# Designs tried in a protein design run: designed miniproteins, single chains, continued (5). Part 30

Each design is a single chain, and the fold is of that chain. pLDDT is the mean over its residues in the fold that is shown.

## One batch from the design tools (miniprotein)

Design m17082
Fold by ESMFold2-Fast:
Structure m17082 (fold): chain A 101 residues (1-101)
Amino acid sequence: MMKEKMDEIMAKLDSQYDNLKALADQVKANPADKKLWRKYAIQLQNYNELANEALLLFAKIGYSGDDEIRAQANALIDKIRQQMADVQALRDDVLAARAAA
């Protein structure tokens, strides 16, 4: 149950991250397009909200779980932290492209 829930949330984060990468490429190709920027900004907000909720939930699952569940939760927390760093780099690239337009 708890592992399945973590895997489901992580799959949603991975899907949202893939969508953010695709939207970032579209914004960089058309940096003056306000509609594409709004779509990107909304998706970025949704990703950040889910990522922060996932970090809190996985920490709680790890705290209350056995050693196996704790190890799995910590591995997913590390993955989310790395993904969030990649999302920040992506955002910086998008903002640079918009500033140059």
Scores: mean pLDDT 87

Design m17083
Fold by ESMFold2-Fast:
Structure m17083 (fold): chain A 59 residues (1-59)
Amino acid sequence: SEKRELLNRLIGLKLRLIGLRLDLERETDPAERARLEREIAELEREIAELEEEVEKLFG
C-alpha cells in the first residue's frame, strides 16, 4: 500500500529527528552543533513536505 509506505517513511523520519535532537542536546562542539542544526532543519522540512503529500493524496 502506497499510503502505508508513506506513513512508515514518515514515522522513520520522525524517529531520526528525535535522535538528532538528542545528539544536539549532548553536543558541545560549535561546528558539530551547527551541522546538526542544519540536518535537523532539512529533516523538519522533509517531514513537513511528506505530511503535506500524505494529506494531499489521502486526506
Scores: mean pLDDT 87

Design m17084
Fold by ESMFold2-Fast:
Structure m17084 (fold): chain A 93 residues (1-93)
Amino acid sequence: SMSLEKREFELLVELIEENKESNPSLALQYQLVMLIKRLGKGEVMKTLNLPESLLSKLEAGENVTQEVAQLPEDLKQKIIELTEKLVKEFKEG
């Protein structure tokens, strides 16, 4: 059966690709939203060592681009890598 999750995933991929070069902090915000929707808030918090308050704001649809922009560079790269792996798995499976 057709899952609403597939449509949301496709929309998030489009938003990430559109913003990746021009607004990387907004792209990272959409990448975090994708990870939360796929893995759950608790798993994302544990895996990326992010504060619960940031993840709760993302779940509420709040703009956190300023907070995301200030994340350590290694953590930003980890978010990108996990999201790219997830996108590949979704397109291939």
Scores: mean pLDDT 81

Design m17085
Fold by ESMFold2-Fast:
Structure m17085 (fold): chain A 87 residues (1-87)
Amino acid sequence: MLEEKVKRLEEELKKNPSATIYILLAVRYAELGEPQKAIEYAKKAIELDPRFEPGAYIVLSKAYEVMGDTEKAEEYRKKAEEIRKKL
C-alpha cells in the first residue's frame, strides 16, 4: 500500500538522510494527494543535492496543480522541461 511505502521511506530517512529519499517521499506524498508534504520534501531534495532539480520540479508542478495553483504548476513544469533539454 502507498502509506506503507511512505513509512518505510521515513524510517530510511532517519538512518540515512539523502536527496534520493527526500525525492521518493515527495513522489509518494504527491501520489497520496498530500501536496504540501510533497512540496516540502521536493524542496529538501534540491537543498541537499541540486542534481535532483529535474525530478523535484516535476513533483512541485504536480503538487501545485493538485492545490489549484495553476501559475506555479506551469512555472515548475517549464523549469523541468528546460532542464530536460540540457540533459
Scores: mean pLDDT 80

Design m17086
Fold by ESMFold2-Fast:
Structure m17086 (fold): chain A 70 residues (1-70)
Amino acid sequence: SEKEKEILELFEEQFKLAKEKIKEAVEKGNEEEVKKLIDDVKATYEELKPYLSEEEQKKAEELLEELEKI
């Protein structure tokens, strides 16, 4: 569905912004902020997950794995 694709694109944009903030928090040594930012992205994914196809869920999960590697 086109709507699921639009939802994934919105999530990808939010992920990109969150990744930049996480990198700044890592550079500042703010481990509490890093955890909060990652948790916020995970919470957003859980809210959007029912509206995503299995393929789109896998793409979103790959992005979440990228955050955990930072």
Scores: mean pLDDT 79

Design m17087
Fold by ESMFold2-Fast:
Structure m17087 (fold): chain A 64 residues (1-64)
Amino acid sequence: FAAWDRDGDGVLDFDEFRAFLRSRGLALSDEETRALFAAVDLDGDGVLDRAEFERALALADAIE
């Protein structure tokens, strides 16, 4: 998480999340990445906190 949180504020924006998925070798489309982000961004604020990010990892692993 910390390596992908470029602002160090404890949240990941969409660009950081997308870069993370790419680094994991997940060949998700832009639409799939947006859908996954929206599914775990429970507050709809456009960023993921640590708990939301961990949920996103679990969902991405299950999608494989």
Scores: mean pLDDT 69

Design m17088
Fold by ESMFold2-Fast:
Structure m17088 (fold): chain A 66 residues (1-66)
Amino acid sequence: MDEVKALTVRAANRITEALDKGDEEEAEKVLEEAKEEIRSLTDDEELVRGAIAALDAAYQQAKERS
């Protein structure tokens, strides 16, 4: 659980940083890689769904303000 949460937070920060620099391609790459990593860390369907939703939200929020 904590590892998935830590990965999600780190990935969200990297996505936001990439979008802040105008690098949407890097942000999308980080987003997809983080989603795959989360799916590999746990078989908890609800935890995976929550983590992916958090990453998608971070990407959309940063994209909307960039």
Scores: mean pLDDT 80

Design m17089
Fold by ESMFold2-Fast:
Structure m17089 (fold): chain A 77 residues (1-77)
Amino acid sequence: SVPLAELSDEQTEEIVEDLLAADPNDSAKYTAAGLLAVASANPEHRARIYRALAEKDEQAGNTESAARWRAKADELE
């Protein structure tokens, strides 16, 4: 098993691409991506995943949730 806190740039890009390619209502993908973001020790990787989550939530009509993910990403810059 790969430690989530040690996500590589490549692994982070794969997670972001997979999430962005998923159906906007795929709650399992959202949950998995959220857990990976929280577990990641790298703030850049975490911010990328949060931005992808925000985009998917906005596509699903969850504007409040999208705003919260964007705020989390912005805190990491």
Scores: mean pLDDT 72

Design m17090
Fold by ESMFold2-Fast:
Structure m17090 (fold): chain A 71 residues (1-71)
Amino acid sequence: MIELTDEQIDEIAKEVGLSKETVKKVIDVLNELGIDPLAFTLEDIKKIAEKVGLSEETVRKIILHIARILS
């Protein structure tokens, strides 16, 4: 499961220009679907985007920032 600190979530939110609540929703969906942010597909991005009501581009940006923190 992806577990980020509140500080790390705030950093991602600022970098992507979204609320912390929105970033937390993306993390919750990643954990729900068992998607690895270091090994994701375009299909995974589409599923997350549909569940959280964001664009595929926005979801991809959030996942890449999560992957950077977890690297």
Scores: mean pLDDT 83

Design m17091
Fold by ESMFold2-Fast:
Order: C-alpha cells, then structure tokens, then sequence
Structure m17091 (fold): chain A 75 residues (1-75)
C-alpha cells in the first residue's frame, strides 16, 4: 500500500486501504494511507475524515496530526 502511494497511484492506494480496513478496522496505517491519498486527490473532506479516524486509533501519530491540520486548512 505504501508502495502505491510512492508510485503516485492514489486511486489504487485507496482501494487497497479500503480492502485492508474490511479485514482490520483498527489498522492505523490504512487510515493514514487513505487520508494521504485523498489529500493528493484533492478530496479534502475525505482526507479530514480518515485523518480523524487514524487519530482515534493512535492519538500520538504525528503523521495523522499533520494530515488533519493540512486537510482542515484546505477546507
């Protein structure tokens, strides 16, 4: 999944992260990957939602906090 984000395949990264969350809803990395992918796609409302969900799973995740602030300032 991180490999898809590095390659700029954001739509594929979204699908991979969604399938991962179906198997494990508490996967913090999947929420971070979704937030990042939606941010890159310009879907700021969805990026905000998934960044918030990542913080509920891991409140100390610096990446999730950064994504939340970026998504909020883009809205």
Amino acid sequence: MEELLKQGKYEEAVKAAEERLKENPDDPQAYIDLAWAYLRLGEYEKALEYAQRALKVNPNDVRAKALLKIAESAL
Scores: mean pLDDT 78

Design m17092
Fold by ESMFold2-Fast:
Parts: sequence; C-alpha cells; structure tokens
Structure m17092 (fold): chain A 90 residues (1-90)
Amino acid sequence: SPERERAEQLGLEAARALAAGQYEEARKLAEEGLKLDPENILSLVTLGDALAKQGQLEEAKRYYLEAARVAERQGRPALARELRREAEEL
C-alpha cells in the first residue's frame, strides 16, 4: 500500500540519519514511519538504536523486543534472537 511504501521510505531515512549521528532526527523519522506501519522492523530497530544513543535504555529495549516479536511472526527466528540479545545487553 502507499502507506507501507511511505513507512519503508521513512525507515530508510531514519537509518540514514542514525548513521550520520543525527539521533533526534532518526527518532522522529522512525516514529513517523511506525505511525504508518507499526510492524516495520527497520523503523523499530532504528528507533531503538537512536534511543540507546540518547541514553533512553529502557525505551530502546522495548523497541528491540517489539522488533523481535515482528521478526518471529515473519519467520525470521535468527533475527528475533539477535534483537532479543541486543535488548538484554542494554
């Protein structure tokens, strides 16, 4: 759908902002993407990473765990295990 395509684009823009050290912008873009598609793994992970970089560790953990749940439902158990491990290491 157009909404899912826009959510994917926002997720990619958020990941780019994160890579550039623009943590507040990455958070905002990922949050906007999740409003359109709450199960976008890229946006969930990027939001978690940006929150962790800003010291919001408990909130970051919640997003990694949600991304892990989505990955499991999509038949990606290796990714789900990795995301749960990242959450536990926060």
Scores: mean pLDDT 90

Design m17093
Fold by ESMFold2-Fast:
Structure m17093 (fold): chain A 74 residues (1-74)
Amino acid sequence: MEEVEKLADEFVEKVKKAKTLEELEEIYRELREKTKDFSTQEQAHLAWLVSKKLSDEEIKKWNEAAKRVQEEEL
């Protein structure tokens, strides 16, 4: 689980530094690529760690970016 915690810290920092939705979309794509080999449990733990370290406003922006990336795949 050390790798999960390290990725959570890395991506929380990137999300907090992002100034645009486009930057958040790139961060989301990078996270998906880095976590594609993670188990369901590891992915759930990562999501929980990220949500605990972000403010409600940061979570809303992150969810908007995630939705935009997911819509591009449809």
Scores: mean pLDDT 77

Design m17094
Fold by ESMFold2-Fast:
Structure m17094 (fold): chain A 52 residues (1-52)
Amino acid sequence: SVQDVLDYLRALQSPTATEEEIERLKRLFDVDGDGTVSGAELVARLKQLGLT
């Protein structure tokens, strides 16, 4: 959802975001299950949501 994308971007910029929160959001965007979120994966999600 759009909210998931916004939450992920907010976590990257928030000084109060915990490592657990960031890891939880990474899992939502980890399309290939590697435990990492690449720029390509993030762009793919944004495109799917119609934001790019």
Scores: mean pLDDT 58

Design m17095
Fold by ESMFold2-Fast:
Structure m17095 (fold): chain A 68 residues (1-68)
Amino acid sequence: EVKELVEKAIEAAKKGDIEEAGELLAEAAALSKDEKVRKLLAEAVEHLRDGDIEKAIKLAEEALKLLE
């Protein structure tokens, strides 16, 4: 569930669908019970908002590694 949302968000961001990527990351953060995952996803959303797409993708990928 959370993992699938993060994977979809990364793909959306890579395609330039920044609004969709942000919505998917925010939903994943809201559904996650892991504080570290929530923090990484929240930071990814902030970087998307700031136009730093590469950093946002990196943070989302870090969250994905924690989602066993």
Scores: mean pLDDT 83

Design m17096
Fold by ESMFold2-Fast:
Structure m17096 (fold): chain A 65 residues (1-65)
Amino acid sequence: GGKTPEEAAKAGEDAVKAAQWFLDNGHPRGEEALKAGEEAKKAGEAGDYEKARQYVEKAGELLGG
């Protein structure tokens, strides 16, 4: 997903919220994931769907790996 500006921005916002929760709970990569989620949101809002997707994937990998 995340191919429309709305979907990409929403995915970025969701990544930011998830990363913030993990950061607040002491996750060692939470800060990096938060940064990636914020970059995804910015890219999605700018219509850069590929960049938004890459940053959403990065945030997920940081939180799940």
Scores: mean pLDDT 76

Design m17097
Fold by ESMFold2-Fast:
Structure m17097 (fold): chain A 67 residues (1-67)
Amino acid sequence: SAEEYLAKAKAAAAEGLRAREAGDLEAAIAHFEEAVRYAEQALALDPDYEEARALLEGARALLEGLR
């Protein structure tokens, strides 16, 4: 379901933030890429899912900031 993909995206984003705080930028990038993919899948199932869109935009911004 879209909610399951959003939950996975949130978990991946949280892991990305933890990896960034630990200074593991490669792990942070991988986790934020995961968050982007799951958020995109949530939006594919529910295009009006505002929370998934916000998470997607946030994860993309965090990911690009680390490149």
Scores: mean pLDDT 86

Design m17098
Fold by ESMFold2-Fast:
Structure m17098 (fold): chain A 79 residues (1-79)
Amino acid sequence: AVPALTPTEAAVLKAAVRLQPATLAEIARAAGVSPATVRRSLARLEALGYVEVRVENGRVTVTLKQPHAVGEQLALLEA
C-alpha cells in the first residue's frame, strides 16, 4: 500500500492536477496554503512515487505515477 496523504498534501495534489500548468502561487491559493508548503508537499509526493513534478517557465506540471492510489486517497478525504 502507498503511504497515506495528509489533508494538506491531498489539497495541494488536487489543486496542482486541476490547475496545471500553474504557478506555485496559483496552486497555493487554490489549496489554501503558502507557496513554501506547496513546494514541500509536491517534493514529498514525488519522493513517495505518487507524481513526477516538472517546472517550466515558473509553471508546475504534475504527472500521476500511481493514479489508482491517488484516486483512493482523494476519495477517502472527501467522504
Scores: mean pLDDT 75

Design m17099
Fold by ESMFold2-Fast:
Structure m17099 (fold): chain A 90 residues (1-90)
Amino acid sequence: GKEEFEKAYAAAMATLDALRARARALGDGGTARYVDWARAELEKLAAEGKAKAEASADKEEVYKQTADKVTAGAKGAQAAADERLAWARA
């Protein structure tokens, strides 16, 4: 429910912050900008999902669905960033 959503969101943001720091340390401004964009998209997704959950008769289910989407989004962003960083190192 809401607690799982809050934990998932915090974990997603921490993952993206670490990816941004890594991209910056490697001098890869392009990947850093990509991660910043992905972070903003997940912030928007989380805010919209929270608003829908609070307005919903099935609040717990909407929070669960939003947590799943945020987690999937963070994993996708991590995979894309890792691929970009691996390609940039070649």
Scores: mean pLDDT 86

Design m17101
Fold by ESMFold2-Fast:
Structure m17101 (fold): chain A 67 residues (1-67)
Amino acid sequence: MSALEVAIEVAAAELEKEFGVDREKVKELMRRYLEGEISEEEFIEELEKLGVPRSVAENIVRGLRSV
């Protein structure tokens, strides 16, 4: 697995554990954002709909941009 795939899996698993969000939906959103299919704003909004706080979603965007 690539370092990016490992990072996505770990981040999605931690969000599932802390906020009870659907891990597979989080992984799909991360992939769509990284592939340029959705904007940063849309990605944050979709994470908020799943139950992730905005501040956490913004930190995830920052983390994904550094990989």
Scores: mean pLDDT 80

Design m17102
Fold by ESMFold2-Fast:
Structure m17102 (fold): chain A 55 residues (1-55)
Amino acid sequence: GAMAEKEKKREELFENAKKAAKISPTAGLAALHDTKDVLTEEELKELEKLLKEVE
């Protein structure tokens, strides 16, 4: 349904941001800034943890 499709689209953005963070911290930060107002606070916190793990 529409709700599931919207969730999938947001999840895809989140997955792409996580991949960027794993590649480089600077790319991850850029993705975080681009999606900070789109992703939920929980998703943003997960992305922040990923950035810390990459060093």
Scores: mean pLDDT 74

Design m17103
Fold by ESMFold2-Fast:
Structure m17103 (fold): chain A 85 residues (1-85)
Amino acid sequence: NAKKKLEEAYKLVPNPELRETIKEAMELSDKDKEKAIFLLELTRGVLEVQRAVYRLDKTPESQAEAERLEKAIDYLNEAIKELKK
């Protein structure tokens, strides 16, 4: 269920604008799968860059943020895979 995975990603993403993009993709998942996938792939790309920046800092706080973003990215990947069926 792509929507459940997107709900879990939504909870983990700290950026309000990216959360709204995930919410829009959830609403589009049944109506326009191609647009939903596009928005999720863009969001994933931004989170991957943010995760890489946190991983470079190597502080406990930055490692915790990187782990949160990794979980969000994993949920987005699972949702994208489900939508591409």
Scores: mean pLDDT 86

Design m17104
Fold by ESMFold2-Fast:
Structure m17104 (fold): chain A 87 residues (1-87)
Amino acid sequence: DLSKFDTALEAALDLIKQGYSPREVRDKVSQLTDDPIFLESFDLAYENKIPHEKWADFLTDVYNNVVGIFNGEVAREKMEEIVKKYT
């Protein structure tokens, strides 16, 4: 039951700890949030080959520093910086 978590991030972190793949985590958390930046971060983790052990930190960084940015160019620049930090 994902409704026990206060945020989509907390739900995602729990699923990662359980060993779910990025796609499985994305599919499950998409039921809790429609945030396009957060959902896209799972695809970016896979495409940029971010190690599984770094996904929790990567997703937390995206959630705290990119989610909620209304300017798409600023959001993209921040996302690119975070991807480089974890690759």
Scores: mean pLDDT 77

Design m17105
Fold by ESMFold2-Fast:
Structure m17105 (fold): chain A 64 residues (1-64)
Amino acid sequence: GKKVLLVAGKDEEKARKLAEELKEKLGVDEIIILPGASSAEARETALKLRKEKGYDVYLATAPA
């Protein structure tokens, strides 16, 4: 399945920097940044993508 990185965080700049770092390490096909999302909201999004699309989802939360 498609490999997707979800990055959640209140600070979009910090989330973007974390996403770039992890993209290089994980070799993902797509990055989705969820600015302002809680860890719970990010987990629900990851679960939906895994269940409905069959994606391999990596989840990370950027520091506030």
Scores: mean pLDDT 79

Design m17106
Fold by ESMFold2-Fast:
Structure m17106 (fold): chain A 64 residues (1-64)
Amino acid sequence: MEEARRLASEAGRALRAGDYERAAAYLEKMTKFDPEHARKAAEAARAGDVEAAERHALAAVLSA
């Protein structure tokens, strides 16, 4: 739970900074908690879809 929240927080900072590749890298590290939502979050981040990335990242945190 704590590590998942940290990764989501780091991804959120990168998304707000427009660093979508860095955000995707943090989100991919969440695949160990929730591979489906982490993968979708990373894909959304690379596409610049911040809202979709945040929704899937939250789902991955809640699964941890």
Scores: mean pLDDT 81

Design m17107
Fold by ESMFold2-Fast:
Parts: structure tokens; sequence; C-alpha cells
Structure m17107 (fold): chain A 92 residues (1-92)
């Protein structure tokens, strides 16, 4: 249990650091950085959901959707994130 909790916290910190890095590089390659931000926020949402922080998970998934749309992500990726948002809203 405690090892899993430490692992989740480290994953959250790692994604937050990646988000800061990708945001700092948005001007260099917006499409690439927006895609990386979408992925990082999606992984952050998964980590929060595993911790039971459903409101934070929802916020992270909504950010993932925003960045994936800015990146021009494929319909399947967008639908997967939208499905996560809808499923999570039903639990809140």
Amino acid sequence: SITREIGLELRIIGEELDIELYESKLDEDPKKQNGLLGKAYYELGLAYEERGDLEKALEAYEKALEYYKKAGADEKTIEEVEKKIEELKKKL
C-alpha cells in the first residue's frame, strides 16, 4: 500500500515537471508541445484517479482534452479522453 502511494506521488510530481517543461517550449514547436502536454495531463489524470482524487483527475483530463485538440490529435484519442471525463462526472 505505502509503496504504491509513494509511486503515485512520484508519478504526479514527474508529470507536473514534464508539464512545466513542455509549457516552456510551446513557442519552439506548438503542435509537438501541445501533444506532449495532452499526454502529460492525461497521465496526471490517471494518477489522480488511482489516488481517488476524482475532482483533480477530472481537471487534468479536461486539460488533456484541451491540449490534444490544440495538437490536432486523432478522433480516437479525443474520444478516449471525452469518455474518461463522462465516466468520472458520473462518479462525482
Scores: mean pLDDT 86

Design m17108
Fold by ESMFold2-Fast:
Structure m17108 (fold): chain A 67 residues (1-67)
Amino acid sequence: PLSEEERKKVEEKAKELEELIEALKNKDYEKAIEIVEKKLEELLKEGLITEEQKEKLLKNFKEAVKK
């Protein structure tokens, strides 16, 4: 079983993924980029990624979704 903290993180991640999928389905690329940027900033704040990795991942995502 997951701890309460781990469960909350999984639920938050699932909600973000749902919002991202919905934005992509609706071709709302600005919203999709906003969701990804917010998640990357959270990962940076938690020390799980570097600022350089955040910038690279965000740039790649923007290029992939922008027509």
Scores: mean pLDDT 76

Design m17109
Fold by ESMFold2-Fast:
Structure m17109 (fold): chain A 65 residues (1-65)
Amino acid sequence: TLGDEALELIKKAEEAFKKGDYETALKLLEEALELIKSLNVELPESHAALVRIKELKEKAKEKLK
């Protein structure tokens, strides 16, 4: 499902971040965010994923300064 695809993108973004590829991590997080927004669901799992995306995006952006 699109939700499963979004979670896989978040996982890939975390792997990219761990490897120091912050630009790729941000790209993957933006793709995951767009997929979650496209689902237009307000489930607790979606909220948890959005928080995870936000936190990782903030960390990746700080690393690129």
Scores: mean pLDDT 76

Design m17110
Fold by ESMFold2-Fast:
Structure m17110 (fold): chain A 74 residues (1-74)
Amino acid sequence: SSLEEELKKLIEELNELGRKAREAEEQGDYDTALELLKKALEMTKEAVEKYPDSEEFRTYELLLEGEIKELEAK
């Protein structure tokens, strides 16, 4: 269905942002990593509002908030 395709695309986009953030962190570019993670968090919050029954997006929101807090503490 179109909804399943939209959910898959959003998850793929979030995974790509996470990959880029990890690459930035590995290069010591913590500012870029934080910017990418915060962008992923904003997209995830929008997805949670649009798809409130999706446990996957709620899980991503919690994980991203945790990663941002840990990276900001470095």
Scores: mean pLDDT 82

Design m17111
Fold by ESMFold2-Fast:
Structure m17111 (fold): chain A 57 residues (1-57)
Amino acid sequence: GAAASAAAGGAAARAGGDGRTAAEKGHLMWNVEVPEAAAGGSADRGAAAGAWAALSA
């Protein structure tokens, strides 16, 4: 039911979030003054999410 749906959604979001969070955390802490690092994080997030989706499949 709803609990299972929330758990599945949470797991998928967590996997994608971790990838994005790791990349963003790195450039955000070290490259706060360089917003293009944030753009790189977005691209990395997509790639990480895709890779983890493939692994999950």
Scores: mean pLDDT 49

Design m17112
Fold by ESMFold2-Fast:
Structure m17112 (fold): chain A 67 residues (1-67)
Amino acid sequence: SQELNQQSAEELAYLKDAKNEEEYKKLVEELKKERGIEKVPLEEAMELIERGVEEAIKLSEERKKLK
């Protein structure tokens, strides 16, 4: 239920770009537990988290512009 924070979003994006699939999967599983979506299939959870990553980064950039 918590919004994906910028740190977690940046870490996910980095691991995805690095093509470190093992570490990426571990981070996705950890975020599934934190979000309470452990029962959701991995592929579906990955899509939701990837969208959350993009949105969290976008929101963080917009917040920086307001300073």
Scores: mean pLDDT 63

Design m17113
Fold by ESMFold2-Fast:
Structure m17113 (fold): chain A 69 residues (1-69)
Amino acid sequence: GAADGERAVELAEKGLELAREGRGEEAQKMLNEADKLASRAASQGDDAGVARAAELGQEARKELEKLGV
């Protein structure tokens, strides 16, 4: 539902912030949790929340690649 999508976005935003701070392991943990919530939101038809979380997750992944994780 919308709550799962909103939480996925929040966790993806936190993951991006942690990745930018060089906290790769913590960022990965937040992104993994965001992915699980986004999958639940997708199963309930929250396409907008899923899309936003995916965009943030991709940006965070680029930062993690710079850290070598």
Scores: mean pLDDT 80

Design m17114
Fold by ESMFold2-Fast:
Structure m17114 (fold): chain A 57 residues (1-57)
Amino acid sequence: MSAEELKEEAIRLAEEILKKDPNNEKAKTALEQAKNAPNKVVAMNVLHELKELKKTV
């Protein structure tokens, strides 16, 4: 995946979590981090955190 594709996937996943739990502060923070991710590594880390968070909602 490119950095752009990773950012898009992270944004999509954060939005899915927020659709189920709109007050999830971790998902809101992760969405902001995904939108502002400066490189592939940051985008990948945010995506990983969101995948773990999705397991808890």
Scores: mean pLDDT 80

Design m17115
Fold by ESMFold2-Fast:
Order: structure tokens, then C-alpha cells, then sequence
Structure m17115 (fold): chain A 103 residues (1-103)
């Protein structure tokens, strides 16, 4: 499945080129392949820190990775912006990138 291929890519068991080839063979649209690759890079390169706030678990992007996370969100937004039907999603990802840089 696409989910299994993504998990293998994130775990280092599959290369980005192999991932692209496998998804192309499955007929996955090129825009979706590029988004999934950016998401996999986010999962591999951005550290998410766990905190305890008022007895609850909270998750934040590690301070040193915020700029990289923002870059990846902007790249995802640019991919989504190529599709008029995904314009709202592109705006959401741009806003998330701005919030990461503002922190």
C-alpha cells in the first residue's frame, strides 16, 4: 500500500527514487507523489519534542528544526497551489510555516 511504502521510506528501507518509481507504477498522480516525498522528509528531518504541560502531553517542533519544518511546509504549499481545488490547503500550509518562524 501507499502507507506501507511511506513507512518504509521514512524508516530508510526504501530510497526516494524507489518510492517515486513504485508510486508511478501504481498510477499515483505526480503532485501526490511530490507531497508524500516532502511529508517523508518532514518525518525524517524534523524532530518533534514531547512536553508535559499541566499534566497533559504536548508536542512541538524542536526549536533547531523550526526553519527546516517551515521550509518543508512552504514546499508542500507550493505543490498544493498548483491545483486550484487545493488552494485552501496551500494557504493552511503557508500559515503553518509562518507560525513556525514566528515562534
Amino acid sequence: TVAQLLADLVAGRLSEEEFRARLRALGVEPTAIEVLLLYARFRKEVRVEEHTVAGLRAYTVAPEDRERAAELYEEMAAVYAKRPELASLAEEYRREAEELRAA
Scores: mean pLDDT 78

Design m17116
Fold by ESMFold2-Fast:
Structure m17116 (fold): chain A 67 residues (1-67)
Amino acid sequence: SAEELYEEAKRLIEEAEELIKKGEYEKAQMLLDRASKLALQLYLRFGELERAQEIGKRLQELKKKLE
């Protein structure tokens, strides 16, 4: 369901934040990539634009820390 994808994406982002704090950038990047795919599915399959944009903004902020 859309709600399950949204909650999974949020969990992946929270785990990625913890990995970034620990310096585990490769693992964090993999989780952010998975969350990005879930955000795309939220938009394309379920039309959940607002939730997809929310996840996308959090992903953008965290990916900047990996650069």
Scores: mean pLDDT 86

Design m17117
Fold by ESMFold2-Fast:
Parts: sequence; structure tokens; C-alpha cells
Structure m17117 (fold): chain A 56 residues (1-56)
Amino acid sequence: AQAAAEAARHVKRALDLGKEAIENYKKDPVSGKQELEKALKEAAEHVRRADALYAA
């Protein structure tokens, strides 16, 4: 139960990062492109952490 709640928080953070990156990309495609790439890498790391919690 606790591990599932923590995994859900990691997934939510990944989604929030994606939303912010899209908004920044729409306003400034040059700066937003770098933020989008960074957000994708951070989102992947959050997904990996969520996956590790289910492996225990």
C-alpha cells in the first residue's frame, strides 16, 4: 500500500513535468526545446523509481 502510493506520486510528477514542458515549448520553442528534453529524462527517471518500488 505505501509503495503503491509512492509509485503513484512519481508518476504524477512525471505528468506534471510534461505539462510544464509543453507550455514552455509553446511560449519559446528555442528555450522550451531544451526544457522538453530535460523533462523527458526526468520523467523517465521517475518511472524507473516507480517500477523499482513494485520489484520489492
Scores: mean pLDDT 76

Design m17118
Fold by ESMFold2-Fast:
Structure m17118 (fold): chain A 58 residues (1-58)
Amino acid sequence: SREEDIRLLRTMAEELRLNYGLSEEEVQKLFEEAVEMIENGASIREALQFMYDKAKEL
């Protein structure tokens, strides 16, 4: 469901904040971009992969 997808994205954001030292602003931006991806037809797996890959660049 959309609610479950959003919870997974929230969980990923927290893990990236803790493991990669991202700021709250950086993780919020990644979360918002990932939400837009799934609203535009991307799978949850694609959105999670996007967040992970982008976090490595920061």
Scores: mean pLDDT 84

Design m17119
Fold by ESMFold2-Fast:
Structure m17119 (fold): chain A 56 residues (1-56)
Amino acid sequence: MLPERALALIRAMLDIAAESGDLGDLRDFFDAAVARLGFSPAQAAAARAELARLGL
């Protein structure tokens, strides 16, 4: 099961990609998703590490 923060980030990245009409690398939307969700730097770092562990 995906951690709630990682799942929220993936969902936000997909939403931003759909809004932009850009089907590029989802990782390009990571910083925008972090900003949209209001994550702290520590929360962003933890979520990024979790996504990397999952191969994203």
Scores: mean pLDDT 73

Design m17120
Fold by ESMFold2-Fast:
Structure m17120 (fold): chain A 55 residues (1-55)
Amino acid sequence: AEEVAEEFKKRLLEAGVSEEEAEKMAKGIKQVAELLGERAARQLGDIELEEVKKE
């Protein structure tokens, strides 16, 4: 849970997302990992990263 959220936040920051927004999104991913498991959290994180990378 924590590891997935921290990795996701780091990738968001590298993609140019603000620290505040990246932290908020990472918190959401941590919640998903705790409720639905790490697989679901990683899949959602990949989708969010693809949207950020579009532009």
Scores: mean pLDDT 76

